# Designs tried in a protein design run: designed miniproteins, single chains. Part 107

Each design is a single chain, and the fold is of that chain. pLDDT is the mean over its residues in the fold that is shown.

## One batch from the design tools (miniprotein)

Design m3727
Fold by ESMFold2-Fast:
Structure m3727 (fold): chain A 96 residues (1-96)
Amino acid sequence: LTPLQVRLLLESLLRLTKKAIDEGKITPEEFVLAVEEIVRLVKQLGKHLSKDYMEKILKEVKELADKAIEKFNPTPEQKARIEKLLEEMEKIVKEV
């Protein structure tokens, strides 16, 4: 994949996830799956992205996670899973 294709995939997933949160059309479990997919894409394809861009995506994912936690009041297990995924993403971004 080209850097542009990777950016478009990440931006599309973030946009769709944000819209689903805003419209209340996503469950806490579906949100966890969306974050897992974002982390997977960053882990596999992050080498095609700049550090500045990955820091931007991390910030956007953290903002979405805060919004989802506040809106959906997930279980302690779901919240812990989200926190672990954000920690994994932070480590990936830091290593770039």
Scores: mean pLDDT 82

Design m3728
Fold by ESMFold2-Fast:
Structure m3728 (fold): chain A 97 residues (1-97)
Amino acid sequence: MIGAPPATPEEAARAQELRDRIGKLRTEVKNLDKEAEKIPDKEKQKEVYDLLIRAQMLILTALVELDAGDLDGFEQAVRHAEELIERAKKIIEEAKK
């Protein structure tokens, strides 16, 4: 009763799924950072960089929550990071038009 309970196989599978999502988000951030560099509108470029920085901070928060055994906090942080990345994608696509 002292310390975190041992992870069940189901909890381990959920944690691995969330880790895979983090890996995909990190790849997306790297790709979007390269696309943002090509934006001629410096105000839109700065907005994209701010969103990507916030997404990176949420990814770090998610990993801290995972280490603490808070899978719900981990999932919430991952979902929030995904929302910021989708917003960044929309700004990049708008800047191409």
Scores: mean pLDDT 80

Design m3729
Fold by ESMFold2-Fast:
Structure m3729 (fold): chain A 74 residues (1-74)
Amino acid sequence: SSMGLERLRRIGEELRELAERAKSKKGQLDADIALGIVRIILGVGKVVGFASDKEVELAEKTLEEARKSVEKHG
């Protein structure tokens, strides 16, 4: 759906901001990897014209794991 694509864009923006404010190399690396994954999901969704709930869920879990890494490592 168009709402799914918008949610993916927002998740990507949150991951970019997370990578920028990460203070450790580990936190920044994990956030950058997560951003890369979400950008691939968004890119595929743009070609297909929609994002599934499953793809949005995967992107949200990816963001949550990156946040936990930055909280733990800085």
Scores: mean pLDDT 87

Design m3730
Fold by ESMFold2-Fast:
Structure m3730 (fold): chain A 78 residues (1-78)
Amino acid sequence: SLEEKIKEIKEKYKEDPEKAAELITALIMSEHFGISVKTALELLELSRELFKKGKVEEGEKTLLAEMSVKEAREVLKE
């Protein structure tokens, strides 16, 4: 279950709460949007980079899985 996976992440990364939070967020995104955890992690990283560059709308779309990893990477090249 989602709850069991969350507990496993918390135990595995007990000494790294920031990494635990990132993985839990990616897991929730994966379940909510029907994407892989790997894809969710890539979208989280890409959204942070988009926000850093002031591309707020693209960053938000990336967080909502409305923009693919490939599309977000292309926006970041501009």
Scores: mean pLDDT 84

Design m3731
Fold by ESMFold2-Fast:
Structure m3731 (fold): chain A 76 residues (1-76)
Amino acid sequence: MKIELTITLPDGSVETKTFDSLQEALDYLREKADEYNADPLNLVGAQLRLIGEYLDAEREGKKEIKVSVELKPAKK
């Protein structure tokens, strides 16, 4: 399955990348969260969103998904 992941980053920039596996998409999302010092709860929420969309797509027999997530700056 192809995964097109679009991330709105803490600085307001938007990045889109395509992956062949869920694990690669999750790893990329975590790397971007670390790079931008994103809120850990937003990261967890984004990861759960990505996993949920992937599982729903597999159940429906889809070959491609497009997932959009937002990473917010870490709170105090």
Scores: mean pLDDT 84

Design m3732
Fold by ESMFold2-Fast:
Structure m3732 (fold): chain A 62 residues (1-62)
Amino acid sequence: MHAVEFIKEKGEKLTPSEAASRITAEALRLIADGKDPRPVIEEAKELLKKMEGKAGEHERKL
């Protein structure tokens, strides 16, 4: 939970692509460790979509 909040906070300076890349690298590490990366990927993916939406929606609420 808090990790996703951290990505959102940095999202103003971090591009969604950069954040997604970092999460992908961590997910691969989890797979290598025998852990399920799906929850982490889905959580980060949802945050990335929110970040993209906020960039357009928050600034330009019609």
Scores: mean pLDDT 62

Design m3733
Fold by ESMFold2-Fast:
Structure m3733 (fold): chain A 117 residues (1-117)
Amino acid sequence: SVLETLEEAAKILKEKYPELEFEIVDPSKLPEALKNYTPNKVLIVPGYSPALLEKAVNVVLVNPSVEAVDELREHGLYPFIITDDEELAARVPSSRILLLPASPEEIAEHIAAWLER
């Protein structure tokens, strides 16, 4: 499943960046996660919530809608995007997009490259 792939990618990232926290957060739990957010956290969100508009955070969105990405951009927010939607991928700079299918190792590598900007 996508969730199992994300969990394995998060483990790889934590081994590479032990000073960072990688948290997979359901969209319904984002308001709570954002209140307790610290800059050493990277949130991995399968989907989207408008709560992300309230605060600039290190966030990876998995399969967000085009409308969600456009809304974030209108607020000056530029998350890393993982998607199986080629149309969405074409609308985001290559440095911030990863097309599925991808291995946990590929996901970890691309998120790491994005974090090291």
Scores: mean pLDDT 85

Design m3734
Fold by ESMFold2-Fast:
Structure m3734 (fold): chain A 75 residues (1-75)
Amino acid sequence: SEAEKELQKVMQETSTRVSLLVQEKDYDGALEVVEEGIKKLKELKEKYPEIAELADKYIRQLEFVKAVVEERKRK
């Protein structure tokens, strides 16, 4: 579906950008990108209720990534 393609694009773009920023030790930039991704997923969940479960799964994955980045920033 179009909704699933938009979700996958947000996840792919967010994951790629976060990985690059973490490699550069730009943890603040990585946190901004993760928060942007979560916001976009929440907007897609509201726009497409049929993908709410998949969107929630991806939001949980990005929240976990956020926690890992925050932990690395403290070290």
Scores: mean pLDDT 87

Design m3735
Fold by ESMFold2-Fast:
Parts: structure tokens; C-alpha cells; sequence
Structure m3735 (fold): chain A 79 residues (1-79)
């Protein structure tokens, strides 16, 4: 499953968090360095999955499947 920059920011807002595009880019670069990924600063693929998992307290395995998506929706629904 693919998650966009806009969708990620929207998800964070729904749980009472706000993040600017500049802060998001810095977070992307930080995760890319921490996990040995190419440092392109783009919120996509494995780094997007890792950031969502970390932000919502899920296991950080870099896989964004239907189970991960449903877990995020359940967390948003409870907040």
C-alpha cells in the first residue's frame, strides 16, 4: 500500500499532532540515515512505512500492508 505525504500529515492531525513539510523532510532524512536507506528526502516506499509505524507505536518493520493500515485507522478512531 502507498501512503502520500498529504495522507500522513492528515493522519497526524487526527491524533492531535501537526507537522510542517520542512519538519517532515527532516524526519524522512533522519529515518533514511537510521535504517541505511538512500537519503533522497522523499516520503515514499519503505521510509513512509517506517515513519507511520514509528509515529503510531506499531512494530517498525518497513512493511505497509492492509494490517498496518487498519491498525493506524483504529488508533485514529480511538483518538
Amino acid sequence: MEITTEEYIEMLKKVGRDISEDELREAVLTFQRAFGLPEDGEFKGEVAALMVQFSFGLPVDGKFDEETYKAVEEIIKKN
Scores: mean pLDDT 77

Design m3736
Fold by ESMFold2-Fast:
Structure m3736 (fold): chain A 96 residues (1-96)
Amino acid sequence: MYPNPLLREAFEQEIAGTFYIMAASIYKKAGDLEKALEYYKKALEYYERAIELARRAIEESTDPKVIAAAEALLRASTEAKKLLEEEIKRIEEELK
């Protein structure tokens, strides 16, 4: 089976976003809220790119397995983005 290039790139962006969330959480636990905020904002950029690429994979693919995987990634990345935006807001309020 040929891997769909858009879906592959979308998964790569989501993985990168997840690693930045893990790094941000480590800094937050260490009390470095400014560094945590920087890394959470980087994670947000990766999740936004994953969402865009997943939507394009749904629109451009005729393979039902690719569409199903892209829809699952879109749902997961959209939920992660929402939680990440809430966490960013909380940290910004703590820094003021």
Scores: mean pLDDT 87

Design m3737
Fold by ESMFold2-Fast:
Order: structure tokens, then sequence, then C-alpha cells
Structure m3737 (fold): chain A 90 residues (1-90)
């Protein structure tokens, strides 16, 4: 879906911008991922499950004391992988 790709790209750009301006928040990151899951669970359950895996990995990294910049970088990279897969399947 073009709408899903555009929304994922929008969220990825927002996370990249937050890294650039050093506005990092574990709570905001996890909420953004949960919002994507909630929004897309009905429209695209496969992508929602992939985002849920990213959320679970991010939670684990935060609990283990991983620096937030590394958590953001990991999440951004995983979202880029999903976007690439969606573009290749179309």
Amino acid sequence: SKELIEELERQRKLLEYNMYVNKLSAEELLLALQTLIDEWSEKDPEVAEKIKEILEEAKKMIEEGTPLKEVYDKVIKKLEEIIKELKEKS
C-alpha cells in the first residue's frame, strides 16, 4: 500500500530528525511504534507483526541500558528494511 509506505517513511524521517536534534525519548519511541501497530493491524497484519518485533527488540535494548541513539538507529534501520520490502513486493 502506498499509504502504508508513506506513513512508514514519515515516521522514519521523524525519528531521524529527533536523532539529529538530540531529542531522544524511550517513551516517545515506544509509543510511536505502538501507534503504528495499532493503526496497521487491521489494514496490514503482516507489517504490524514486523513492527511489533521491532518494538519488542527496542524494549529489550532499553531495559539492558543500550544508549538511546543506538536504539533509535536500530529502529530506523528496521523500518527502512520494511519500507524496502513493501516497495519490492509492489
Scores: mean pLDDT 86

Design m3738
Fold by ESMFold2-Fast:
Structure m3738 (fold): chain A 66 residues (1-66)
Amino acid sequence: MDYTAEQLRQAFDEVSQGKSSVPAMDFAQRLGVPEGAESLAAMLDRNGDGTVTREELDAWIEEFLG
């Protein structure tokens, strides 16, 4: 996916509304990847509970987007 760290963090903030976690599918949908939502959600949802935490997102950004 050709997303920047800035775009990912902005999308998380919009979906989270101040919470520390978001539904993985809602996050993927906000990024505009309906067909890729399951794959993107799985990459970000490291514990497999169907949610993405801010910590998981930041760790993924540091590892893959630098």
Scores: mean pLDDT 72

Design m3739
Fold by ESMFold2-Fast:
Structure m3739 (fold): chain A 76 residues (1-76)
Amino acid sequence: SSLDELLDEIRKLLEELKEKGASKELIFDAEVELGLAYIARGVAKVTKDPEFAEKLLKKCKERIKKCVEGVKTEKA
């Protein structure tokens, strides 16, 4: 499903963030985004409506991607 694919992409971005030596704070922020993505997927499964969950997961992915881009300046 598109939601499972987006979750896989979010998980890969979080691992990339960790591998690049991001700060504990930046990693925590990314983990919160992943948590929100899991909640949204759960809601979509209950309601059988993936539209808003997909939009939220795309925003979570974009936010974590910006964190990965920021790591070039924040090597902690």
Scores: mean pLDDT 80

Design m3740
Fold by ESMFold2-Fast:
Structure m3740 (fold): chain A 77 residues (1-77)
Amino acid sequence: SEEEAQAELDRLEAEIQKRLNELVDKGYSKEEMVEALREGLARLDEVRARHSLTPEQQARYDRLKAELEELIKELEK
């Protein structure tokens, strides 16, 4: 459902942000940060696979995916 997809995207975005803040605060390695970001990408793909996203939800998915992919590229420089 639209409401279910929205709730999952809200939870996932919050969980990703919390994890990234935790990794930075604890001084975790770049490798650990990349692993956490890749786990976030996998979970985003699962949300998309389980739900028919609205155009607004699809745009949010695309934005989050792009942000995570860009962070991985920056960390792997």
Scores: mean pLDDT 81

Design m3741
Fold by ESMFold2-Fast:
Structure m3741 (fold): chain A 57 residues (1-57)
Amino acid sequence: SEFVLVELSGFESEEAAREAAEAKAAELRQQGWVTSEPHVEEEPDGHYRASFLAARS
């Protein structure tokens, strides 16, 4: 069993961060991972970060 936190940063908008995280989660699901809903947050410099959890058992 494997468990990882996936983090993606440096996006210009909340939408771009969410779309990138959803695309990455879809790739991981094709590889046998189960993923959580992405969490998107604004960083202090005005860029956005997206994160989600992935697990494989």
Scores: mean pLDDT 87

Design m3742
Fold by ESMFold2-Fast:
Structure m3742 (fold): chain A 74 residues (1-74)
Amino acid sequence: SMEELVALARELGERLGLPEERIEALVRAIAERTPDVPGLPPAAVANLLAKLDSMADPRGYLGALAVDLREPVP
């Protein structure tokens, strides 16, 4: 379910030591399932959503996301 996927993404992000802003960007992209997330490149969001539909290795997908996604600069 979406709720389980969001919880998993947050847990794995924390376990991987991702900064809070990266975890929030990942959770937002998953929860909204839209390429028009502010601060994130649309292509990276679309690729993530496609991979999540066939998710076999959430850690691998989070690693790829950490490289591809950009977040708003503070």
Scores: mean pLDDT 56

Design m3743
Fold by ESMFold2-Fast:
Structure m3743 (fold): chain A 88 residues (1-88)
Amino acid sequence: MEEFFESLKEASEYTRKAVEAQRAGDEEKMREYARKTAELEPIGAGGAALGMARIAGATSDPEEGAVYRAVADLIEEEMRRYLEELEK
């Protein structure tokens, strides 16, 4: 559906921006974009973006994989935080 694809596209763009921020050493922007990815749809688009980042981290060159693993870990942390807030 168009709505799901738009959310997935947005989550993927935020994940890409988080990766770029991590490479630039901008921890604030990396966390901001990871949070935006996580909060879009933790089970849907955000979860898919996390899964893609995990795969990239496992299958990329070691240096590139380290960047994706750092971003994926942060998205996972922000997703856990968001789900905990929804529970309360």
Scores: mean pLDDT 75

Design m3744
Fold by ESMFold2-Fast:
Structure m3744 (fold): chain A 106 residues (1-106)
Amino acid sequence: MEELKKLIEELRKKAVERGRKNFDAQSAKLVEQAKKYAEEAIKNPEKFDEALRKIDYLKQQLTELGDNLARLLSPEERAEVQARVDATLKSIDDMVKKAKEEIEKL
């Protein structure tokens, strides 16, 4: 019984570590992609509405990544992940606002 408990604890720890690493890597990619869409919209203002739809989809994917990680975590750790998701969503919103301001200058 002790060997089985140790194995379960080790597998859970590895799953959490993989989940956190995947969240960090995937969220960084989503932010980079949102930035590229915002930059594309500045170069082609007629594509701004299309860029907004694509960025909204990336925001949905970020929320789903946070939810998937949260399923592996304690309630306290879930609050930390939610705060990181919220901060990242705000960063994306700031990118969109800046892109809109640049387009309005044209």
Scores: mean pLDDT 84

Design m3745
Fold by ESMFold2-Fast:
Structure m3745 (fold): chain A 85 residues (1-85)
Amino acid sequence: MEEAVARTLEEAARRLEEKAKELEEVSPKAAERLREAARQFRAALPEAVAAAEELGVEAVVEGIRRATEATLELADRLAKAELEA
């Protein structure tokens, strides 16, 4: 359980950091928000493990993946807003 949750959080953080690198030249603000989100995902391991014990590992892994996608979408919207402003 803990290993699966930790792996999902690390994969999420890596995806956010890769997107931040892509956006760094276009939107430094969106890039920094993604890096902060990656830090928060890595820091969330104890809370995610506790949630997995209560809700089940599959529910928490799915939640992490959905949160990752939502964070990526928000970053794209922020980058677009900066380009349109």
Scores: mean pLDDT 82

Design m3746
Fold by ESMFold2-Fast:
Structure m3746 (fold): chain A 89 residues (1-89)
Amino acid sequence: MEQKERQKIVSEGTGITLRSIGASVQARIITAKDPSKAPIAAQADALSRESSALANQGMSSDIEKGKELLEEARKKLDEADALTAQAEA
């Protein structure tokens, strides 16, 4: 059971990290297309980087702490996605 939970944490953490890289790249694209959106894009980039850091900590932590850190990482990434959606509207 612990081995399956560890594999799930690593899989989910890797997915969050990849999504965070994508969100950071998207923020840069938004700024390049419309510099007036740079402040919103910068907030999204900052949240995506925080999400990546939390995901990396979660993958290296014990199972319980890892689950908590991955949930925090998802919340930060969802906030980043919402900001980029607003910027592209």
Scores: mean pLDDT 83

Design m3747
Fold by ESMFold2-Fast:
Structure m3747 (fold): chain A 75 residues (1-75)
Amino acid sequence: MEELEQLKKEYEKAENEVKQAKDTLDSGRAVADRAVAENPAAREGADAFIQRMEDTYQELEKKAEELKKKIEELS
């Protein structure tokens, strides 16, 4: 079924985006921690940056969950 295969492809892409966002968030946290250790004044900016990445990660994860549910309904 072409529709199901298309959804699986979209889910694979969404899962990949979630993994990339998580890797970016984990890397960003490490960089932010280092920046704050070198300059404590960077804390506020670092926290704001990490919060934006966390929000993006959560949105992508929710989108992947929605696609997974659609695949399960068509399977």
Scores: mean pLDDT 82

Design m3748
Fold by ESMFold2-Fast:
Structure m3748 (fold): chain A 75 residues (1-75)
Amino acid sequence: GKVPDAYLIVARRGTPLDVLRDAAENRVTNEQVLAVEPTLKSKAQEAAEVYQSVLGEGYDFYVYDLETKTITKLI
């Protein structure tokens, strides 16, 4: 379906997993997590690559799966 099934997480490089999870599950940004964006799992990698092209170095990209509650590093 077109309903978001994941969140794209844009974070400073080296942000701990617990900080990423808290940001995703509470849908909040902070000094380490710049964005938590609703996305489709199938589009998360492409969206991360577009964000990386704009932001450049110093950021890591993750997908939070809403079904499994797992975080996977994309870039």
Scores: mean pLDDT 85

Design m3749
Fold by ESMFold2-Fast:
Structure m3749 (fold): chain A 116 residues (1-116)
Amino acid sequence: SLKLSKHPIERAVRLGQLIDRFLSEFGTEEDIELVKKVGELLRQKKWDEAIKFLEDYIKEHPENILPYLLLAYVYVLKGEFDKAREYLEKAIETARKLGYPEEKIQFLEDMLKLLE
């Protein structure tokens, strides 16, 4: 985006705002608890532990899009934008396969556009 720096913190704030809006509209109580747990690991700068936790969570909950969004968020914080885009693309592909409404998929596409 021409209006966004390539600074990891600025991009992470914008992505976090989109994830928060997605959760406000579509999130479950379990989704909010997942965000809290990951947030605690990130506050402690346990980046690799957060990534491993989310990768393990995906294996147990393949129908849940949120772990892919949180992985993208962690990779943005690390400045690894190619990895962040890869996880957002996986989230969009999974959402389409699960028959998510276009309104919900639009949030995911807005997140991906943020990292262009």
Scores: mean pLDDT 83

Design m3750
Fold by ESMFold2-Fast:
Structure m3750 (fold): chain A 80 residues (1-80)
Amino acid sequence: SNEEKIKKIVEELEKMLKETDLSPEARQVFEEFIKLVKKSKNVDIVEQALLTVKYLLKHFSDEQLIAGLKQIITWVKGQE
């Protein structure tokens, strides 16, 4: 059930959004990413995106995080 797997990924992303101290701009970009994931039907793409987002949140500051999130959004849109 791809829909169930995507729902779990969305729940994990929403939890990260709530638990991470983000600037308003980074939060808006992250929310756009979550909205995009909710529309996806490809579990492999969204799982890869989730891993990349986890990496970005652990290692990068606000400006670099925003840039990285925008790159992931562009990549996901290109796959769908």
Scores: mean pLDDT 82

Design m3751
Fold by ESMFold2-Fast:
Structure m3751 (fold): chain A 60 residues (1-60)
Amino acid sequence: SPEDVGKVAYNAAIEAVKAGATEEQILEGVRKGSRDAGYTDEQIEAAVEGARKGIEEAKK
């Protein structure tokens, strides 16, 4: 589901920030990876939104 996709992307983004990835690298990687995996547009947007929230959380 889009909600589950967003949660996975959220957690992955937190770990990516800890590993030193930039916001641009994470958001581009999530969008491309979701598209390559055959996700719907709704699922791709959920993944990107989840990743953005994960990046924000990791910066606190």
Scores: mean pLDDT 84

Design m3752
Fold by ESMFold2-Fast:
Structure m3752 (fold): chain A 87 residues (1-87)
Amino acid sequence: PFDTSKYSEKELEIMNTVLRAIEALKKLYEGKDKEKAEKEFEELIEKLEKLGVDKKVIDILKLAKELILKGASAEEIEKEVEKKLKE
């Protein structure tokens, strides 16, 4: 039950774009449509930057992509993301 009436159009677009970026990272991690997932992720990052999203959020998403591409385990990705979130 997601009540969208409390959010501005911009806030909803930011939330949807972040969720889509996370979905692209999951596909990349699973090795499904890897080239398409990587391209979609890059397009979503550009959109987040244009929407003025906090650099910390963008940096965390980029870090997750780098770790996935380096073959890091899900546990390693989670630990590095959590560490960055605590900063």
Scores: mean pLDDT 79

Design m3753
Fold by ESMFold2-Fast:
Structure m3753 (fold): chain A 102 residues (1-102)
Amino acid sequence: SEAEEYLKKGEEALAAGDYVTAARYYSRAGRIYSEQGNTEESLEAFLRAVRAYRRAGVSGTALQAAVLASVSKSLGYDEVAEEALRLMEESADRDDEQIAEL
């Protein structure tokens, strides 16, 4: 499927250390799964995207993780919500370190 091709491209980008490109491909896969009604696969793909954005040090990652946690919790996907909350905390700490270095 198109979503599976984007997941594969995301994995290839991740292996190459291109975390921003990996996150974009995972986000695209998440959107396609969502449009198909594959909610669990969609949320897992978005979780992978947030992990990749965090590794890239992208500003706003904590907010993206918070939104994913809220959506996942509202849909009953508690495990995804808990992982997204952990990523939010880890991303906020990293953002604080970057601000302190400025």
Scores: mean pLDDT 83

Design m3754
Fold by ESMFold2-Fast:
Structure m3754 (fold): chain A 114 residues (1-114)
Amino acid sequence: SEKMEKIIKKVEEMKASSTDPEIQEFLDKVIEILKNAKSLEDFFRELAKLIVEYLKKHPDDLRLKGAVMELLEAISSVLTPEERQLLYDILVEEAEKAGLEEFKRVIESVFGPP
């Protein structure tokens, strides 16, 4: 998929620009998810779960929060309005299932308030 290849390139560029080993590890896992995703929806669900995992492991890490916001902006820039809505819905669902208010704030920072 041309869109998936474009997202991979953006994530690789973000990884190359980071000096933080935890952020580099996070972005490597995002690339692995992108390469193994069966569909755009599958990618969004696995991405949301990975973000939940990292935010739970690193509560109040502003650098990780910033990297997640930058990643979601980069992904959103490639998507159609309908695909962006699907991403938003999946991110909100996974944030609510996890009870992560911080992740909801990250989502609002990228997509705007509900």
Scores: mean pLDDT 87

Design m3755
Fold by ESMFold2-Fast:
Structure m3755 (fold): chain A 66 residues (1-66)
Amino acid sequence: MIEEVKREVVEWTRNKAEKLGLSEGQTQAVVTLAEDVVEESRDEPPDVVKADAIRLAEEMMQTILE
């Protein structure tokens, strides 16, 4: 199930980054952060892991756009 969450988070992150006009390097940095959050989450439910990864990805994209 972690692979499904990871795929959904990556797809969401890439789509959002494209809409925001991020470079491929910036997009890859955000994707890597989101994937790390999914992989490092300790026994959290998949829905919680997905929400946390998406939230941190959004925060990083906001920082890049500043």
Scores: mean pLDDT 79

Design m3756
Fold by ESMFold2-Fast:
Structure m3756 (fold): chain A 100 residues (1-100)
Amino acid sequence: SMVDRLIARFRAARTAAELEAEVLRFIAVADQLSEDELARVVEAILERIRANPAVSPERAVALTRALIQMVEALRARGHISEETADRIIARAEEARRELE
């Protein structure tokens, strides 16, 4: 599936540039995903950011904020529920605090 391919690409991303490219790819197709699929991909990205020593704290924070902005945009367009958006944003903010 597209979700499995996205998650596999994040797991394969070794450099900060590769991870950023995959985050941008995900953001471009995020409106094609269900709420459950979106949450799964975001969690995989947050996990990869934490586990990747090539990503500086500043870059990790920037990527996490880009994910939050994407979720806010999807909520504003009515693609995801407020409840799902709040849950994903809360998880991303928690991950961001761990990086600071």
Scores: mean pLDDT 83

Design m3757
Fold by ESMFold2-Fast:
Structure m3757 (fold): chain A 81 residues (1-81)
Amino acid sequence: LTKPGEKPYDLKITAKAASVQEGTDLAYEVAKATGYNGYFSATNGVVELIFRGLGRSQVEKAIEIVQEKAEEILSLEVKEE
């Protein structure tokens, strides 16, 4: 059965990594896990991840990866559109 009005999720995460390289690796791993449906950048060990149109499972997986691998999560926003 079809779900009524399934809405995609927008996800924005800013996290601190131990190094610039580890920040880049974290951003790439999250992007790969979410099917590259967004934007990611890493500057001075700070990683910014912005994804739109994610399914719930993709949001949960992205958060899990960041929680496991980031040194510190500076902000985390999930919005259902």
Scores: mean pLDDT 75

Design m3758
Fold by ESMFold2-Fast:
Structure m3758 (fold): chain A 61 residues (1-61)
Amino acid sequence: MKYLIVTPEEVSEDAEVKIGDVKGKVLAVKKNLVLAEPTAPVSDDAEVYVGDVKAEYWEKV
């Protein structure tokens, strides 16, 4: 399952994605849009971060 993540500002392609306590594998980055796949099962209440930036919005795709 993949996550489409929207941040309030542009992020680096080298930024680490965290979905709760789970590291996300970054598949694509375009400005403030990040497509990532979690490396382990994630809670539905997980907070999403890209580097030090908290996601403004995210959805499962």
Scores: mean pLDDT 79

Design m3759
Fold by ESMFold2-Fast:
Structure m3759 (fold): chain A 57 residues (1-57)
Amino acid sequence: MERIEKVAEMIRNKASYQEIGKLLGVSGSTVRRLLNGEAAGDPELESMVWRAYALSL
């Protein structure tokens, strides 16, 4: 829960993909793909990031 909220706040603050990736332990390219709705090979991470994006709206 807390990780999703932190990612949502970072998205609202227009943090770089690299900063979000640092929090999640993934590359900025992976974050970019996830925020574009693309698969990154990790369904749990995909679900979490997509929910964080929805919460950022």
Scores: mean pLDDT 79

Design m3760
Fold by ESMFold2-Fast:
Structure m3760 (fold): chain A 65 residues (1-65)
Amino acid sequence: SEEVKKAVEEFNKLLKELKNLVSVEDRNGTLVIYVKNATPESKKIAKEAKEKAAKLGIDVEIVEI
């Protein structure tokens, strides 16, 4: 659907804004996003990415290392 396409584009844009992104892992259908040295701004971006992924039916876990 058009709504899904827009959500995918917004999710990918937010991931590109996570400059402290270390890696992404698929764990039994859950997308685990690893970040280092999280800042208030990066935590906000990560939360927005998780919310966009939820619209796609994808569970996202954010892990700070």
Scores: mean pLDDT 77

Design m3761
Fold by ESMFold2-Fast:
Structure m3761 (fold): chain A 80 residues (1-80)
Amino acid sequence: SADDLIKKAQELKKRAEELLTEAERLGNPSAVRYARQALFYADMAIEAAKKGNIDLAKIYLDQAVEFLKEAERELERAKA
């Protein structure tokens, strides 16, 4: 449902904001870029879902998930 997609996107947005804060604190420009992209697509997913465009919301949410994973990978790489 649209509400489920909005809820999922909001949770992802919260995680992306946390990663962005960490990436900025650590001075990791790649992680900052990916976290910002995750936030952007999460917001786009919320707006698409609110407008009833469920298929588009799913596409944006999938994109947000992939950028979130890339941000996490960059931060994990920095620990090695």
Scores: mean pLDDT 88

